# Ledger of designs, part 88: designed miniproteins, single chains

Each design is a single chain, and the fold is of that chain. pLDDT is the mean over its residues in the fold that is shown.

## One batch from the design tools (miniprotein)

Design m3259
Fold by ESMFold2-Fast:
Structure m3259 (fold): chain A 86 residues (1-86)
Amino acid sequence: ASVEEVWKAIAESIIEYSKNEKAKEYAKKAIEALKKGDLETALEYLKKAIQAIKSDEELEKAAKAAAERTGANYDSILESLKDVKE
């Protein structure tokens, strides 16, 4: 899968599984930036969405859903999300 496909899947998973309204809002903004081909803005909003998630369980669910949707490696996605959250 492309990097853009993985980022979109992560953002969609945050919108679906997160209980945090700010995380959902940032994830929606990331998707809009991806639609415009603005990868820099998309990554900034995606990082903000990930940082707004309070539950490691929600983070793991987002990583799993993104891996299933894109065929990307789950452990690699999860490590990237944890790195952003630090």
Scores: mean pLDDT 82

Design m3260
Fold by ESMFold2-Fast:
Structure m3260 (fold): chain A 83 residues (1-83)
Amino acid sequence: GRERAERHIEEAERLILEAERALKEGDYERALELAGEAARHAKEALREAEGELLLRAIGLLIKAIGLRFEAGLKLGRPPPPAP
């Protein structure tokens, strides 16, 4: 439902901001974890989202994947597979 999609989107947005902060601070392991959690929430939002919420969920998933990739590169390894 819409309310579930909105909650997952809000959580993904929060986790992405925290992952970006961790990445800037050099905490690459933390950034990787937070980006992974953000990707999970974005995927859950995709199951429930329609219209504009679907587009937001897709954008958040792409962003989370990008952050995981960047954090993984900083650690000298590929990021773990998407949850």
Scores: mean pLDDT 83

Design m3261
Fold by ESMFold2-Fast:
Structure m3261 (fold): chain A 64 residues (1-64)
Amino acid sequence: SEEEEAIERVGKGLRTAREDRGWSQAELARAVGLSVSALSKLERGEGRLSEATRRRLLEMAGLL
């Protein structure tokens, strides 16, 4: 669905923003208070990650 495609796109955007700054999943997870498993699921679009939540995670990590 369009909603599933949007969630996948937001998750991929989170991964791209992290990788562009040379951060590991463990570093981002630690910075935002998530487990590596939880962050991995969000980056794969396996969680309901909104654009607002993605932005908040990046702001908490100092990547925005």
Scores: mean pLDDT 76

Design m3262
Fold by ESMFold2-Fast:
Structure m3262 (fold): chain A 107 residues (1-107)
Amino acid sequence: PPLPSPEEAEARAQKLLAEDPDNYETYIGLGQELFGHGEYERAIEYYEKALELKPDNYVAWINLGLAYFAMGEYEKAREYVEKALELKPDDGVAKGLLAMVDKELAA
């Protein structure tokens, strides 16, 4: 099939959420697809919905940090990466993103 559009991703997610509206993984997946299309603000909305359902979800916290980093919102990116590190203190992805954020904030 051709590369899915944001609209196709949302339509697919809507069908999945109709079967299980509390499926936080569907919100994360939709956010990731929107992020891949450069739709950072829309991706953030879906990551926030995932965290309303599961506040201890590491993936949603790190993806929020990454989305804010991509938008140049480095202070917000740092806050969300720190939340991810509270859940997984030794995670290399979160530590790597924190180092990149701190480099931008020091500039």
Scores: mean pLDDT 83

Design m3263
Fold by ESMFold2-Fast:
Structure m3263 (fold): chain A 93 residues (1-93)
Amino acid sequence: MEAIEAAERAAREAIERLGVSEELGRKALEATKRYIEKHPEVSPETAATLTQYALKSGDPEKSLEQAERLAEAAREASETSVPVVEEAVRRVV
């Protein structure tokens, strides 16, 4: 629940502060919501980071698919945590 709110806030702030189009903001939010549905363990902080990453990439769907793959690998290694997922996303950006 809180993760979706964090993603919505991140998208809104990017539109307001970075001049990102509403269309790109909606696509990033939609991609992040799909990620959260598959990975409900995601924290609000990670959800916000994923939304920002999706917006910066210009291709939210593909960027979030890559982040999902990294998060799955981290989870399989029993190393999944908010800092680990965020670091993996930052390395891709």
Scores: mean pLDDT 70

Design m3264
Fold by ESMFold2-Fast:
Structure m3264 (fold): chain A 63 residues (1-63)
Amino acid sequence: SSLEEKVAALEAELAELAKQPLTPEKVERIIELGVELSLARMEIAIDRIENDPEGVRKEALAL
């Protein structure tokens, strides 16, 4: 849940930056946020696979 809250916070900050004029400092911040968001999303995916591998497998292989 805390990782999902972190994702929501990072997405909100990116949306806020999108409302402002682009500067080199903001581009650097956007890159930082993008990296953090990717890492947080990866952690959520890994945690789900580790805690519910059969659920993930059933969802992916639903035939």
Scores: mean pLDDT 77

Design m3265
Fold by ESMFold2-Fast:
Structure m3265 (fold): chain A 79 residues (1-79)
Amino acid sequence: AVEEAERLAEEAARLAKEAAAALAAGDEERAAELNEKALELLRRAVELLLAAGDEERARELAGRVLDAARAAAEAALAA
């Protein structure tokens, strides 16, 4: 379970970096899509960690979910 959560978190971080690059390039729609995908993966990772009893990592990832949601909202408002 933890291994899957770690993989999802890594994929989400990669997508978030791509979203930031897309925003810098002025591609607001692509940034919004990438941020939405990152948010979905982070939510799944948090659920898996909570199921495994790893509250500390779940709390850390929940913070990243909030950051991803804010980035997605900003990108959507700009698009």
Scores: mean pLDDT 76

Design m3266
Fold by ESMFold2-Fast:
Structure m3266 (fold): chain A 65 residues (1-65)
Amino acid sequence: MSSEEAREKAIAGVEKTGTRAAAGAAAQDVIKHGEGEVREAGLKALEIALSGGSAEEALKQLREG
């Protein structure tokens, strides 16, 4: 799976469920398959999910990071 495919799947999954738990799981998948800035976006999204941030905030990092 490419970095971009992992990111697209993660974004779609979180958009469908809208939960912080789903955002954390999606962020971990992006970290596993991501490279460079995509991996950094995944790390930031995971930190938001673990720190009690919203699914929307995590999604913003996955989309913009």
Scores: mean pLDDT 80

Design m3267
Fold by ESMFold2-Fast:
Structure m3267 (fold): chain A 60 residues (1-60)
Amino acid sequence: SRARELAERYIAALENKDSKTVSEISAEVARLADDPEIAETWDRIRELLFEGRDIREVLA
C-alpha cells in the first residue's frame, strides 16, 4: 500500500539520518491527510514514539 511504502521510506530515512528525505516524506504525508490509511499509519507511528517503542513495529 502507499501508506506502507511511505512508512518504510520514512523509517529508512530516519535510520540513515537523511533529514532531507524525512522532511520530504513528512510534507507528502501532510498533503495526503485525507487518506485514512495514511492517517492511521502515522497515528500508529506517533503512538509507538509516545510509548517509547520501536517505530518499525508499524510495519508488522
Scores: mean pLDDT 83

Design m3268
Fold by ESMFold2-Fast:
Structure m3268 (fold): chain A 55 residues (1-55)
Amino acid sequence: SAAEALAAFEARREEVLERLTRGFVDLGFPEELARRVAEAIVAVEEEVLRRRAAL
């Protein structure tokens, strides 16, 4: 369900954030910028899942 997907994402939020940050650093982004981009992606994904869970 969408609620289960949201709960699973929230449980892994920090791990996803770390993995995305490393991915962007590997692509040549400065670490601070990589983290900001990763945080924005995680926030958008969380909001999408939250809206789906509310339906």
Scores: mean pLDDT 84

Design m3269
Fold by ESMFold2-Fast:
Structure m3269 (fold): chain A 90 residues (1-90)
Amino acid sequence: QKTELVSAEQAGNKVTVTFSGTLTKLFTSTDSNGTTSASAVTDKNSLVAVVMKGNKLDIYVDGVKKKTVTVSGKAKSIKLEGNKIVVTLE
């Protein structure tokens, strides 16, 4: 019943992070140091997050870092698509 990280992959200018639960809310922020973050709540009452700083995308489930993905480019936008967080890169 826990939300799990299913996959995280880059295809072109998009990084798709897939979770086992449906995402219900998305919150995004970019700080003064250029760190872009997005967090979402799943239908299983889990908190998921992605944090992008430089060329690294860190993925969290319930505060535990599950994976780091090396990415090319800066985050231009972050969207919620069902069970996925989609980061579009510049």
Scores: mean pLDDT 80

Design m3270
Fold by ESMFold2-Fast:
Structure m3270 (fold): chain A 96 residues (1-96)
Amino acid sequence: MPKVREVPVEELEEAVREALEEAHAPLSIVDVVLKVAKDSGADKVRIEVHPDGSIVVEMIDSETGEVLGIVSASNVSPEDPSRAAVGAVVLKGIKN
């Protein structure tokens, strides 16, 4: 069964790091998640850790419940970060 947790974006870095460590996933994925969260403008994130070591992070607008971005990572070998497959999608970009 996947472990699901929701945290405010201010707790994102620590929560993602803990989830990646629990999933035996590379910590380098933290930088990708933080970038997608910043680019999407999300104030809340939902983190889902699967027993196979895959992780899904959804960036959410807490006012609307809208998903603004998704990062997914699948580990073929958790001990080798170069073997992690990472997908990142920003569904709603911030205008700079």
Scores: mean pLDDT 68

Design m3271
Fold by ESMFold2-Fast:
Structure m3271 (fold): chain A 69 residues (1-69)
Amino acid sequence: SAEAEERLERALTRLVILDPRAAPLASEAWKAAQAGDLERAKALVREAGRIAGDPATAEEAIEAIEQLV
């Protein structure tokens, strides 16, 4: 869904703004999600959330990944 993709992009952008070290993980998570590798995308998002210190935004991104169709 386009809405789920927008929500994922917004959450990933927020994590990168909080900590730029999350950028490569956010980029890989986006690519994994676009490729349909949802488990890899979720794992990368969790790690990005840990680096950024914002697990709540990471969980929002994970929900968006699970809503991708």
Scores: mean pLDDT 88

Design m3272
Fold by ESMFold2-Fast:
Structure m3272 (fold): chain A 99 residues (1-99)
Amino acid sequence: SALEAVLEAVEEEARRQFEERGEIEATPALLEAVAAAHAGDAEAAERARRLQAAQLKGIALAAGVSEEEAEALRERFLAEEDAAGQAALWAELEERVKA
């Protein structure tokens, strides 16, 4: 539940930032998780993935994507096991927000 609360807060913050500025910044929680993942913490790598997926959903919602489609994009991001697939999904979102 503590992680779920952080994920909800990160999603809402990303949505707010994108609505206000058209861009988002990395949250402290994401920066901490990425640093720990680089040090070899597999659980931190999973937290970083979930935090990035929450930001992606927040941006999609800010751009007017439906709740159902934004959740589907989040699930697709979590299913991507490599950086290339994750980058392709971010590129897809960028094209959708420009349309």
Scores: mean pLDDT 82

Design m3273
Fold by ESMFold2-Fast:
Structure m3273 (fold): chain A 60 residues (1-60)
Amino acid sequence: MSPRQRRMAEAALALLRRDPTASTRAIARAAGVSVRTLYSHFPDKTALVEAAAELEAARA
């Protein structure tokens, strides 16, 4: 995973911990990127959730 993708996944993890119903738009805003940029690295919200889960598993 690239450093940019990792930052987006970390933002997703942090936001989803607070609000599991958070939208892709909210995650993009938290990561400081556009929704288009987010989708260029993750094809859908499921891919973002999977990347966030990988980061959480690595910490556990």
Scores: mean pLDDT 76

Design m3274
Fold by ESMFold2-Fast:
Structure m3274 (fold): chain A 70 residues (1-70)
Amino acid sequence: MTAELAANPEKVRKLAEEELKLLEEYEKKAEEALAAGNRREAARYIAKAVGHAISLVGLGFIAGEKIEVP
């Protein structure tokens, strides 16, 4: 899998785009939950965002690209 992704930069880019979208979505949901006082829901979204951030770093390493994760 990893070697196949490294051999196909378009596939890696598309996966990174999807992971970034999910990261941004969960960050927004976490902010909204915090604003509403829903700390447990915010924590769940933060955990999901962190998972996608780790995936982005991994994809960046495979592709030899630097992906900036906030």
Scores: mean pLDDT 72

Design m3275
Fold by ESMFold2-Fast:
Structure m3275 (fold): chain A 111 residues (1-111)
Amino acid sequence: AAPRTFLVIGNEEGPHASLRNVGILDDVAGYDAVMRELAARLEAGERVEDLVTHPAAAALAKAAGENGVEGFAGSNVTPALLAKSIERLREYGEKLGKKEEAEELIAWLKA
């Protein structure tokens, strides 16, 4: 599948801080895969804006900010990161009342 990463920046956190909120640092293999993919795409001349954001993530970011919730990121680059991203999105969707937007991001990550 094509690598897909989304960012939710509710409290003006940097993208790297949002990646930590997915628990990516607790999965060394997932972290290395994301870092290698991002580095390779940037080295190939892809723009930063091509690596991030889905429209449903903007709705989650707004809700996170309104509820004092930290930003977060998800990725399908590895099966472990995909599984953690789905779990995190469902938790956030329930917590923020944005279940539909969370499921849109999940469908996008699986596509």
Scores: mean pLDDT 66

Design m3276
Fold by ESMFold2-Fast:
Structure m3276 (fold): chain A 59 residues (1-59)
Amino acid sequence: MSSLEQEIDEAMNLIRISVLSIATGIPVEELTPENARKALEEMGESQETIDADVAAIKR
């Protein structure tokens, strides 16, 4: 049960990171919390949305 929830979370994070990569033009491998935050701020995203999306980019 917990493994299924973890897999769903991992899949959702992967989708979020992929969408973020497409939206910012930054390759998934080069996405960092800093460059993603900057790109989202330039796009006019809300601070709440930026924090949520950046939190998906662990490391």
Scores: mean pLDDT 75

Design m3277
Fold by ESMFold2-Fast:
Structure m3277 (fold): chain A 63 residues (1-63)
Amino acid sequence: MKEEEIKEKIIERIRTYPGAEGMSDETLEQLAKEILEKMKGKEYSEEEFEKILKELAPFLFVE
């Protein structure tokens, strides 16, 4: 999968979180880039993604 496709998939996943509905496209793009950079050199997994997302954007998790 190309990096651009992975980035779009990350943005879609972020949008499933309750805190993401008010986020601008620019903010989503920046967050997705930071997540991709943190994931470089590691295998993509849902657990790794969620850990990074919690560290970068804890406000997305309301529970």
Scores: mean pLDDT 73

Design m3278
Fold by ESMFold2-Fast:
Structure m3278 (fold): chain A 64 residues (1-64)
Amino acid sequence: MGQPQPPRVPSQPVDQDPATGELTPEGEENLRKALEQARVLDPENARQLEELLRAQERLREARR
């Protein structure tokens, strides 16, 4: 193909444990990657992913 067309779909950080609300290590990495992708393609989704990542960090700190 002559034109590389970037995907415009939001990535879902579904690797999150719904019971605890904490991300798995894979989910956290996927969330970070999805955030970088979304910041380029979908700023609305980027905001949501950034909020999720922030919440996860606060949750981990609170469990200390």
Scores: mean pLDDT 64

Design m3279
Fold by ESMFold2-Fast:
Structure m3279 (fold): chain A 63 residues (1-63)
Amino acid sequence: GGGAEGGAAAARAVAAGADLETAARQGSKMSNGGPETGYGAAVAARSGGAGGAHAAVDMGLRS
């Protein structure tokens, strides 16, 4: 790894992957409506990815 640059890239990947899968499962758990609602939330979170960014940045810096 490198400094914050490597951490930032990893943060985006982790946030997108983890959040997308989580949101998709939440949508799937709903009887009425499709995973589109959860999927949309995941897409929005990918832009920010605050939660995932925190974890990935910490890992990147420690790497």
Scores: mean pLDDT 48

Design m3280
Fold by ESMFold2-Fast:
Structure m3280 (fold): chain A 65 residues (1-65)
Amino acid sequence: EEAVKLLEKKAEEAKKSKDAAAGLERVAASAQILADTVDKERFSELAEKAKKEAEEIKKKEELEK
């Protein structure tokens, strides 16, 4: 539970940073490792959420070009 909260907090902080997409992808990677080693169900959901948010930010950056 604590690890999930820390990753959620990092995801929110990443969204506010200049490199939000990169930060969210890092959160997704960390969550995926925890899914493979600790709890697949809980951390896989978190990894998918972070990936989705990173993808949305990338789409916005693509449109700004």
Scores: mean pLDDT 74

Design m3281
Fold by ESMFold2-Fast:
Structure m3281 (fold): chain A 82 residues (1-82)
Amino acid sequence: MEKRFEEVLEILKPVKWLSEEEKEKLAKLIVEKFPDFKIESFDDLVEVISEVLDLPEQVVRDALLGASKKSVELLKKKIRES
């Protein structure tokens, strides 16, 4: 479990718009729902986060890229609510 959590957390490390606490919580949610899923691409990460947080893939993609302040705020809200 811990190794999987660290792997997911490392994948989230480049996302500058998320705090360390938000990254840790998101990584935990991903590990709990998808313990065996391998995130090998950006699209895999978008799909997994979309399923975990019940957000549209476009919103997740925009938030992870920092392309939309509204999408970033929505992603953060869903992480906090989970």
Scores: mean pLDDT 81

Design m3282
Fold by ESMFold2-Fast:
Structure m3282 (fold): chain A 80 residues (1-80)
Amino acid sequence: EIVDLPYTDISTLNEEKLKAILDGLIVQYGKVKEINFVNPQQLQVTFENGKKVTFRAPGGPPFNASSSMAFVKDYLLKKA
């Protein structure tokens, strides 16, 4: 499963929408078991039920994916 990160405009992460998506995944698949960067624009999350979800940042330049991926990782670790 692939989830494209939501943005409100060209560079602004839609944190409210993203939190809702992340909370929904936790409800559906359980707690986060493992988080790995596949590359700077793709973060793979493994849930306790064995489900893998890959988060993708939109586009190449001008997007910097690192802060958006850090948000996903930090939010999920807080919920674990």
Scores: mean pLDDT 73

Design m3283
Fold by ESMFold2-Fast:
Structure m3283 (fold): chain A 68 residues (1-68)
Amino acid sequence: SMEEIEKKAVEEFKKKLEELVKKGASADEILQAASEFAKKLNEQGILTDKVEKEMLKALMEALDKVEA
């Protein structure tokens, strides 16, 4: 279902950001990775308002950890 696809996309995004934070990635690197991920989801037709909102929350949480 679309709901399961959306949930998986958000979970994969969160895991990617958490891995970058753990590796000591900069705020710029995290923002670039987030932009690339969002572009990929948009091209696949998965970047719904719900997914975008959840991704923005995850991005803010990751940036807070690196004081971006």
Scores: mean pLDDT 84

Design m3284
Fold by ESMFold2-Fast:
Structure m3284 (fold): chain A 62 residues (1-62)
Amino acid sequence: SAKFEELKKRAEEVLRENGGGPAEEVREKIEELAKELGVDVEITLLTRDGRVVMVKLVPKEE
């Protein structure tokens, strides 16, 4: 839970600091953070014109 909350916070920060950035880069950054924190998560990105406008992170059940 604490690690997942940290991941969510960092992912949202990455989005805001990069203005959404390219979707591929944002996904890779978030995946790297999840690996670093040891969190097993499903990542859903809503994109517009190749730029991420929303991130949804869901912890995998078990």
Scores: mean pLDDT 75

Design m3286
Fold by ESMFold2-Fast:
Structure m3286 (fold): chain A 69 residues (1-69)
Amino acid sequence: SSVQTFDAPGTEALLPTLARPFTDPAVKKVELQGAFDPAVVAKLQAAADQSGKELVVTDGAPLTVTVTQ
């Protein structure tokens, strides 16, 4: 697993970074911790559904992405 923490807000500016795990065949699960924009979460959920991967969204701080292979 890999973990990335962000000091920036969870806006569409992070989408290119957040979408990358869904194109990796080794990735099984992506976990988002923190306050992400609903539009960002919706786009990532669509990517998860399309790729057959799990997306988990939880409250918390700091803004964090955990990728499980």
Scores: mean pLDDT 80

Design m3287
Fold by ESMFold2-Fast:
Structure m3287 (fold): chain A 100 residues (1-100)
Amino acid sequence: MPEIDWNAPPLVVLPQFFNLLYKAIVERDVEKIKELLEKLIENFSPATRLVLLLTAAAFGIEVPELPASVQADAQPFARMLEPFKEELKELIEKLKELVS
């Protein structure tokens, strides 16, 4: 299977993206995390904005459009990403700009 089918509906893209991201985090593969985030930014349109918003919340970014409960549920995932914050800084800033 292709890693992520970016032309699929959000309900298909979400589990593909987060499963690969989770694997990269567990394996501490910073380059793969960067690749996944860059592809997310490059391939998402307004129609798939929900995937982008949920990803930003998972990285600990405040997303005003999301309920506080969803942001709280993302906090354990954000803790797993803590060691990579500096290495992912530029991509996190791009995510902040896109969800503003």
Scores: mean pLDDT 72

Design m3288
Fold by ESMFold2-Fast:
Structure m3288 (fold): chain A 62 residues (1-62)
Amino acid sequence: MSTLTHTLPRPLSPEEARRAVEAALSVPGTTAASVEGDRITVTAETTDAARAALDAAVAAAE
């Protein structure tokens, strides 16, 4: 398992956070995703899946 965290320049709104979590969980191999203020954290079965999930979450939050 791999866990990655990305810090954004501003806190996410509740809707942005929801979209980010949904996008991350849509990536195959993702086991968990969460948002805490300006931080997006994803956990996946592999490092590649975690990177893909985090990238999807950041894109969805914008």
Scores: mean pLDDT 83

Design m3289
Fold by ESMFold2-Fast:
Structure m3289 (fold): chain A 55 residues (1-55)
Amino acid sequence: SHMDELWKRIEELVERYRAIRRGELTPEQRAQVEAEMKKFSEELEKIRKLKDELN
């Protein structure tokens, strides 16, 4: 389901964020991950609103 794919993506982003904190990513890779996390936060907010409307 779409939710299962979303949860897997969350787990991957968390691991990438941990890699940033360990200094394992280049500045370019770090910027890409931060941008993706920002987009993901916006998408989560939209999903929460949609779930409330469909209930």
Scores: mean pLDDT 73

Design m3290
Fold by ESMFold2-Fast:
Structure m3290 (fold): chain A 61 residues (1-61)
Amino acid sequence: MVSQEEIDRAVKVLQAAVYVTIAEREKDPKKRAESYRIAAQLFREAGDTEAADEYEKKAKE
């Protein structure tokens, strides 16, 4: 049985992946950083601290 918590985490990971894709295709560095920050926050909420730290670092570069 899949818990609602597991479903919520999966949805956040998928949303984070969409924002990563937006960031990778964005030419404006400010908009790119914003998309990476959103992705990092979604990964953090999903409990993926390694991905969250990676994309938070990319947002600051």
Scores: mean pLDDT 82

Design m3291
Fold by ESMFold2-Fast:
Structure m3291 (fold): chain A 65 residues (1-65)
Amino acid sequence: SRISEAMVKVIEELDRNPELTAAEIAERTGMSKSTVNAALKMLQEAGLVERRVVNGVTVYRGATP
């Protein structure tokens, strides 16, 4: 349940801002970086979030499976 709640918060934040780092998501949601990374991994495996590396910086955006 905690991870499901974290996943919802991550998606809501990416809806507000289409491209964010894990650190920016953590700051905006008030969740720990470890919780954000766990939620991002689950969302990426579900096809709801896309991971990109741009100039050595890892960023995330919402995606539809």
Scores: mean pLDDT 82

Design m3292
Fold by ESMFold2-Fast:
Structure m3292 (fold): chain A 70 residues (1-70)
Amino acid sequence: MEEWERRARELRERAERVNASGDLAALLALARELAAAMLEQVREAGGDVAAAEAFIARQLAELEALVAKA
């Protein structure tokens, strides 16, 4: 729990810095790192990792499409 909260806080701080810079590629890279951290949390909680992976892959594909249009 606390380890996940620490990682989430670090990613949030990095996201704030990247957003200030306007670097969309770096923002997408941070989204991928956040997705990996979320999957780790699901695994730690004993949840359905395969279902979480499928959901996250879909969200990342949508985000990649949005970045490509920007």
Scores: mean pLDDT 71

Design m3293
Fold by ESMFold2-Fast:
Structure m3293 (fold): chain A 61 residues (1-61)
Amino acid sequence: SEASEKARKYAAEIAADPTNAQAVLELGKAYEELGNTDMARAAYRGALRLDPDNEEARKLL
């Protein structure tokens, strides 16, 4: 599915740069599209740890 492709893409970006808060946030959105709510929330929290002022991540939690 498109959501699975997005999850793989952003997971690869995070593997290359673990500090990429935007990639972590986008991975969370892909998990949400797949119905994996727990994994989506974990990713949003991860994005907030990297960028505590990330308004988008706060709104998605």
Scores: mean pLDDT 86

Design m3294
Fold by ESMFold2-Fast:
Structure m3294 (fold): chain A 65 residues (1-65)
Amino acid sequence: MVDKKVLEAEIYLALGRMAFSLGDYDLAIELYKKAIELAKEAGDEKLKEEAEKELKEVEEAKKKS
């Protein structure tokens, strides 16, 4: 059974990916940060690392814009 915080982190990660694909870098950054926070609270290291990696990609894309 999935922890509720893991499920919430996965939802925020998916929303962050959607915002990033739409070019809304500021919204994507906020959504990825929430996903990281929830993943840390849930103790899900893999989900945390995935969200942190994607957050870095969004921040780099924003700097280029």
Scores: mean pLDDT 83

Design m3295
Fold by ESMFold2-Fast:
Structure m3295 (fold): chain A 57 residues (1-57)
Amino acid sequence: SEKAKKEIEEAKREMEERVRRAEEEYAGLSPRERVLAVASAAVEGMGKVVKARMDSK
C-alpha cells in the first residue's frame, strides 16, 4: 500500500512535469501544434498514473 501510494504519487508528478516541460518546450509553436504536443504529453503521463492505480489492486 505504501509502495502503491508512492508509485501513484510519482506517476502523477511525472505527468505534471511532462505537461509543464511540453508547455515550455513548445511555447514557440503555433497554437494548434502546441495544444497537440501538450495533450500528447498529458495523455502519456495520465496513462502511467492509471497503470499505477490499477497495479495497486
Scores: mean pLDDT 73

Design m3296
Fold by ESMFold2-Fast:
Structure m3296 (fold): chain A 86 residues (1-86)
Amino acid sequence: MREEILRELEEAERLAREGFEAARAGRLEEAEALLEELRRRAEEFRARAAALPADDPAREVVEQAARGIERGVRMLEQAIEAARAA
């Protein structure tokens, strides 16, 4: 469980890094596609957390993972906005 969540977080971090690099290079279509993938992953983690009982210790871990990915989403949104500023 923890190893699986960590692996999924590592993958989300990779997508965020690729998205940031794409935005910096002016590849906005690629950056936006990576942003949508990160948003989908954040929603998936939120849904997983909601499906767990409120007193399940795994829920806290999944909620933390969702917050981590959501932070990545916000950072990439800012990078894309900055890149679009002419």
Scores: mean pLDDT 83

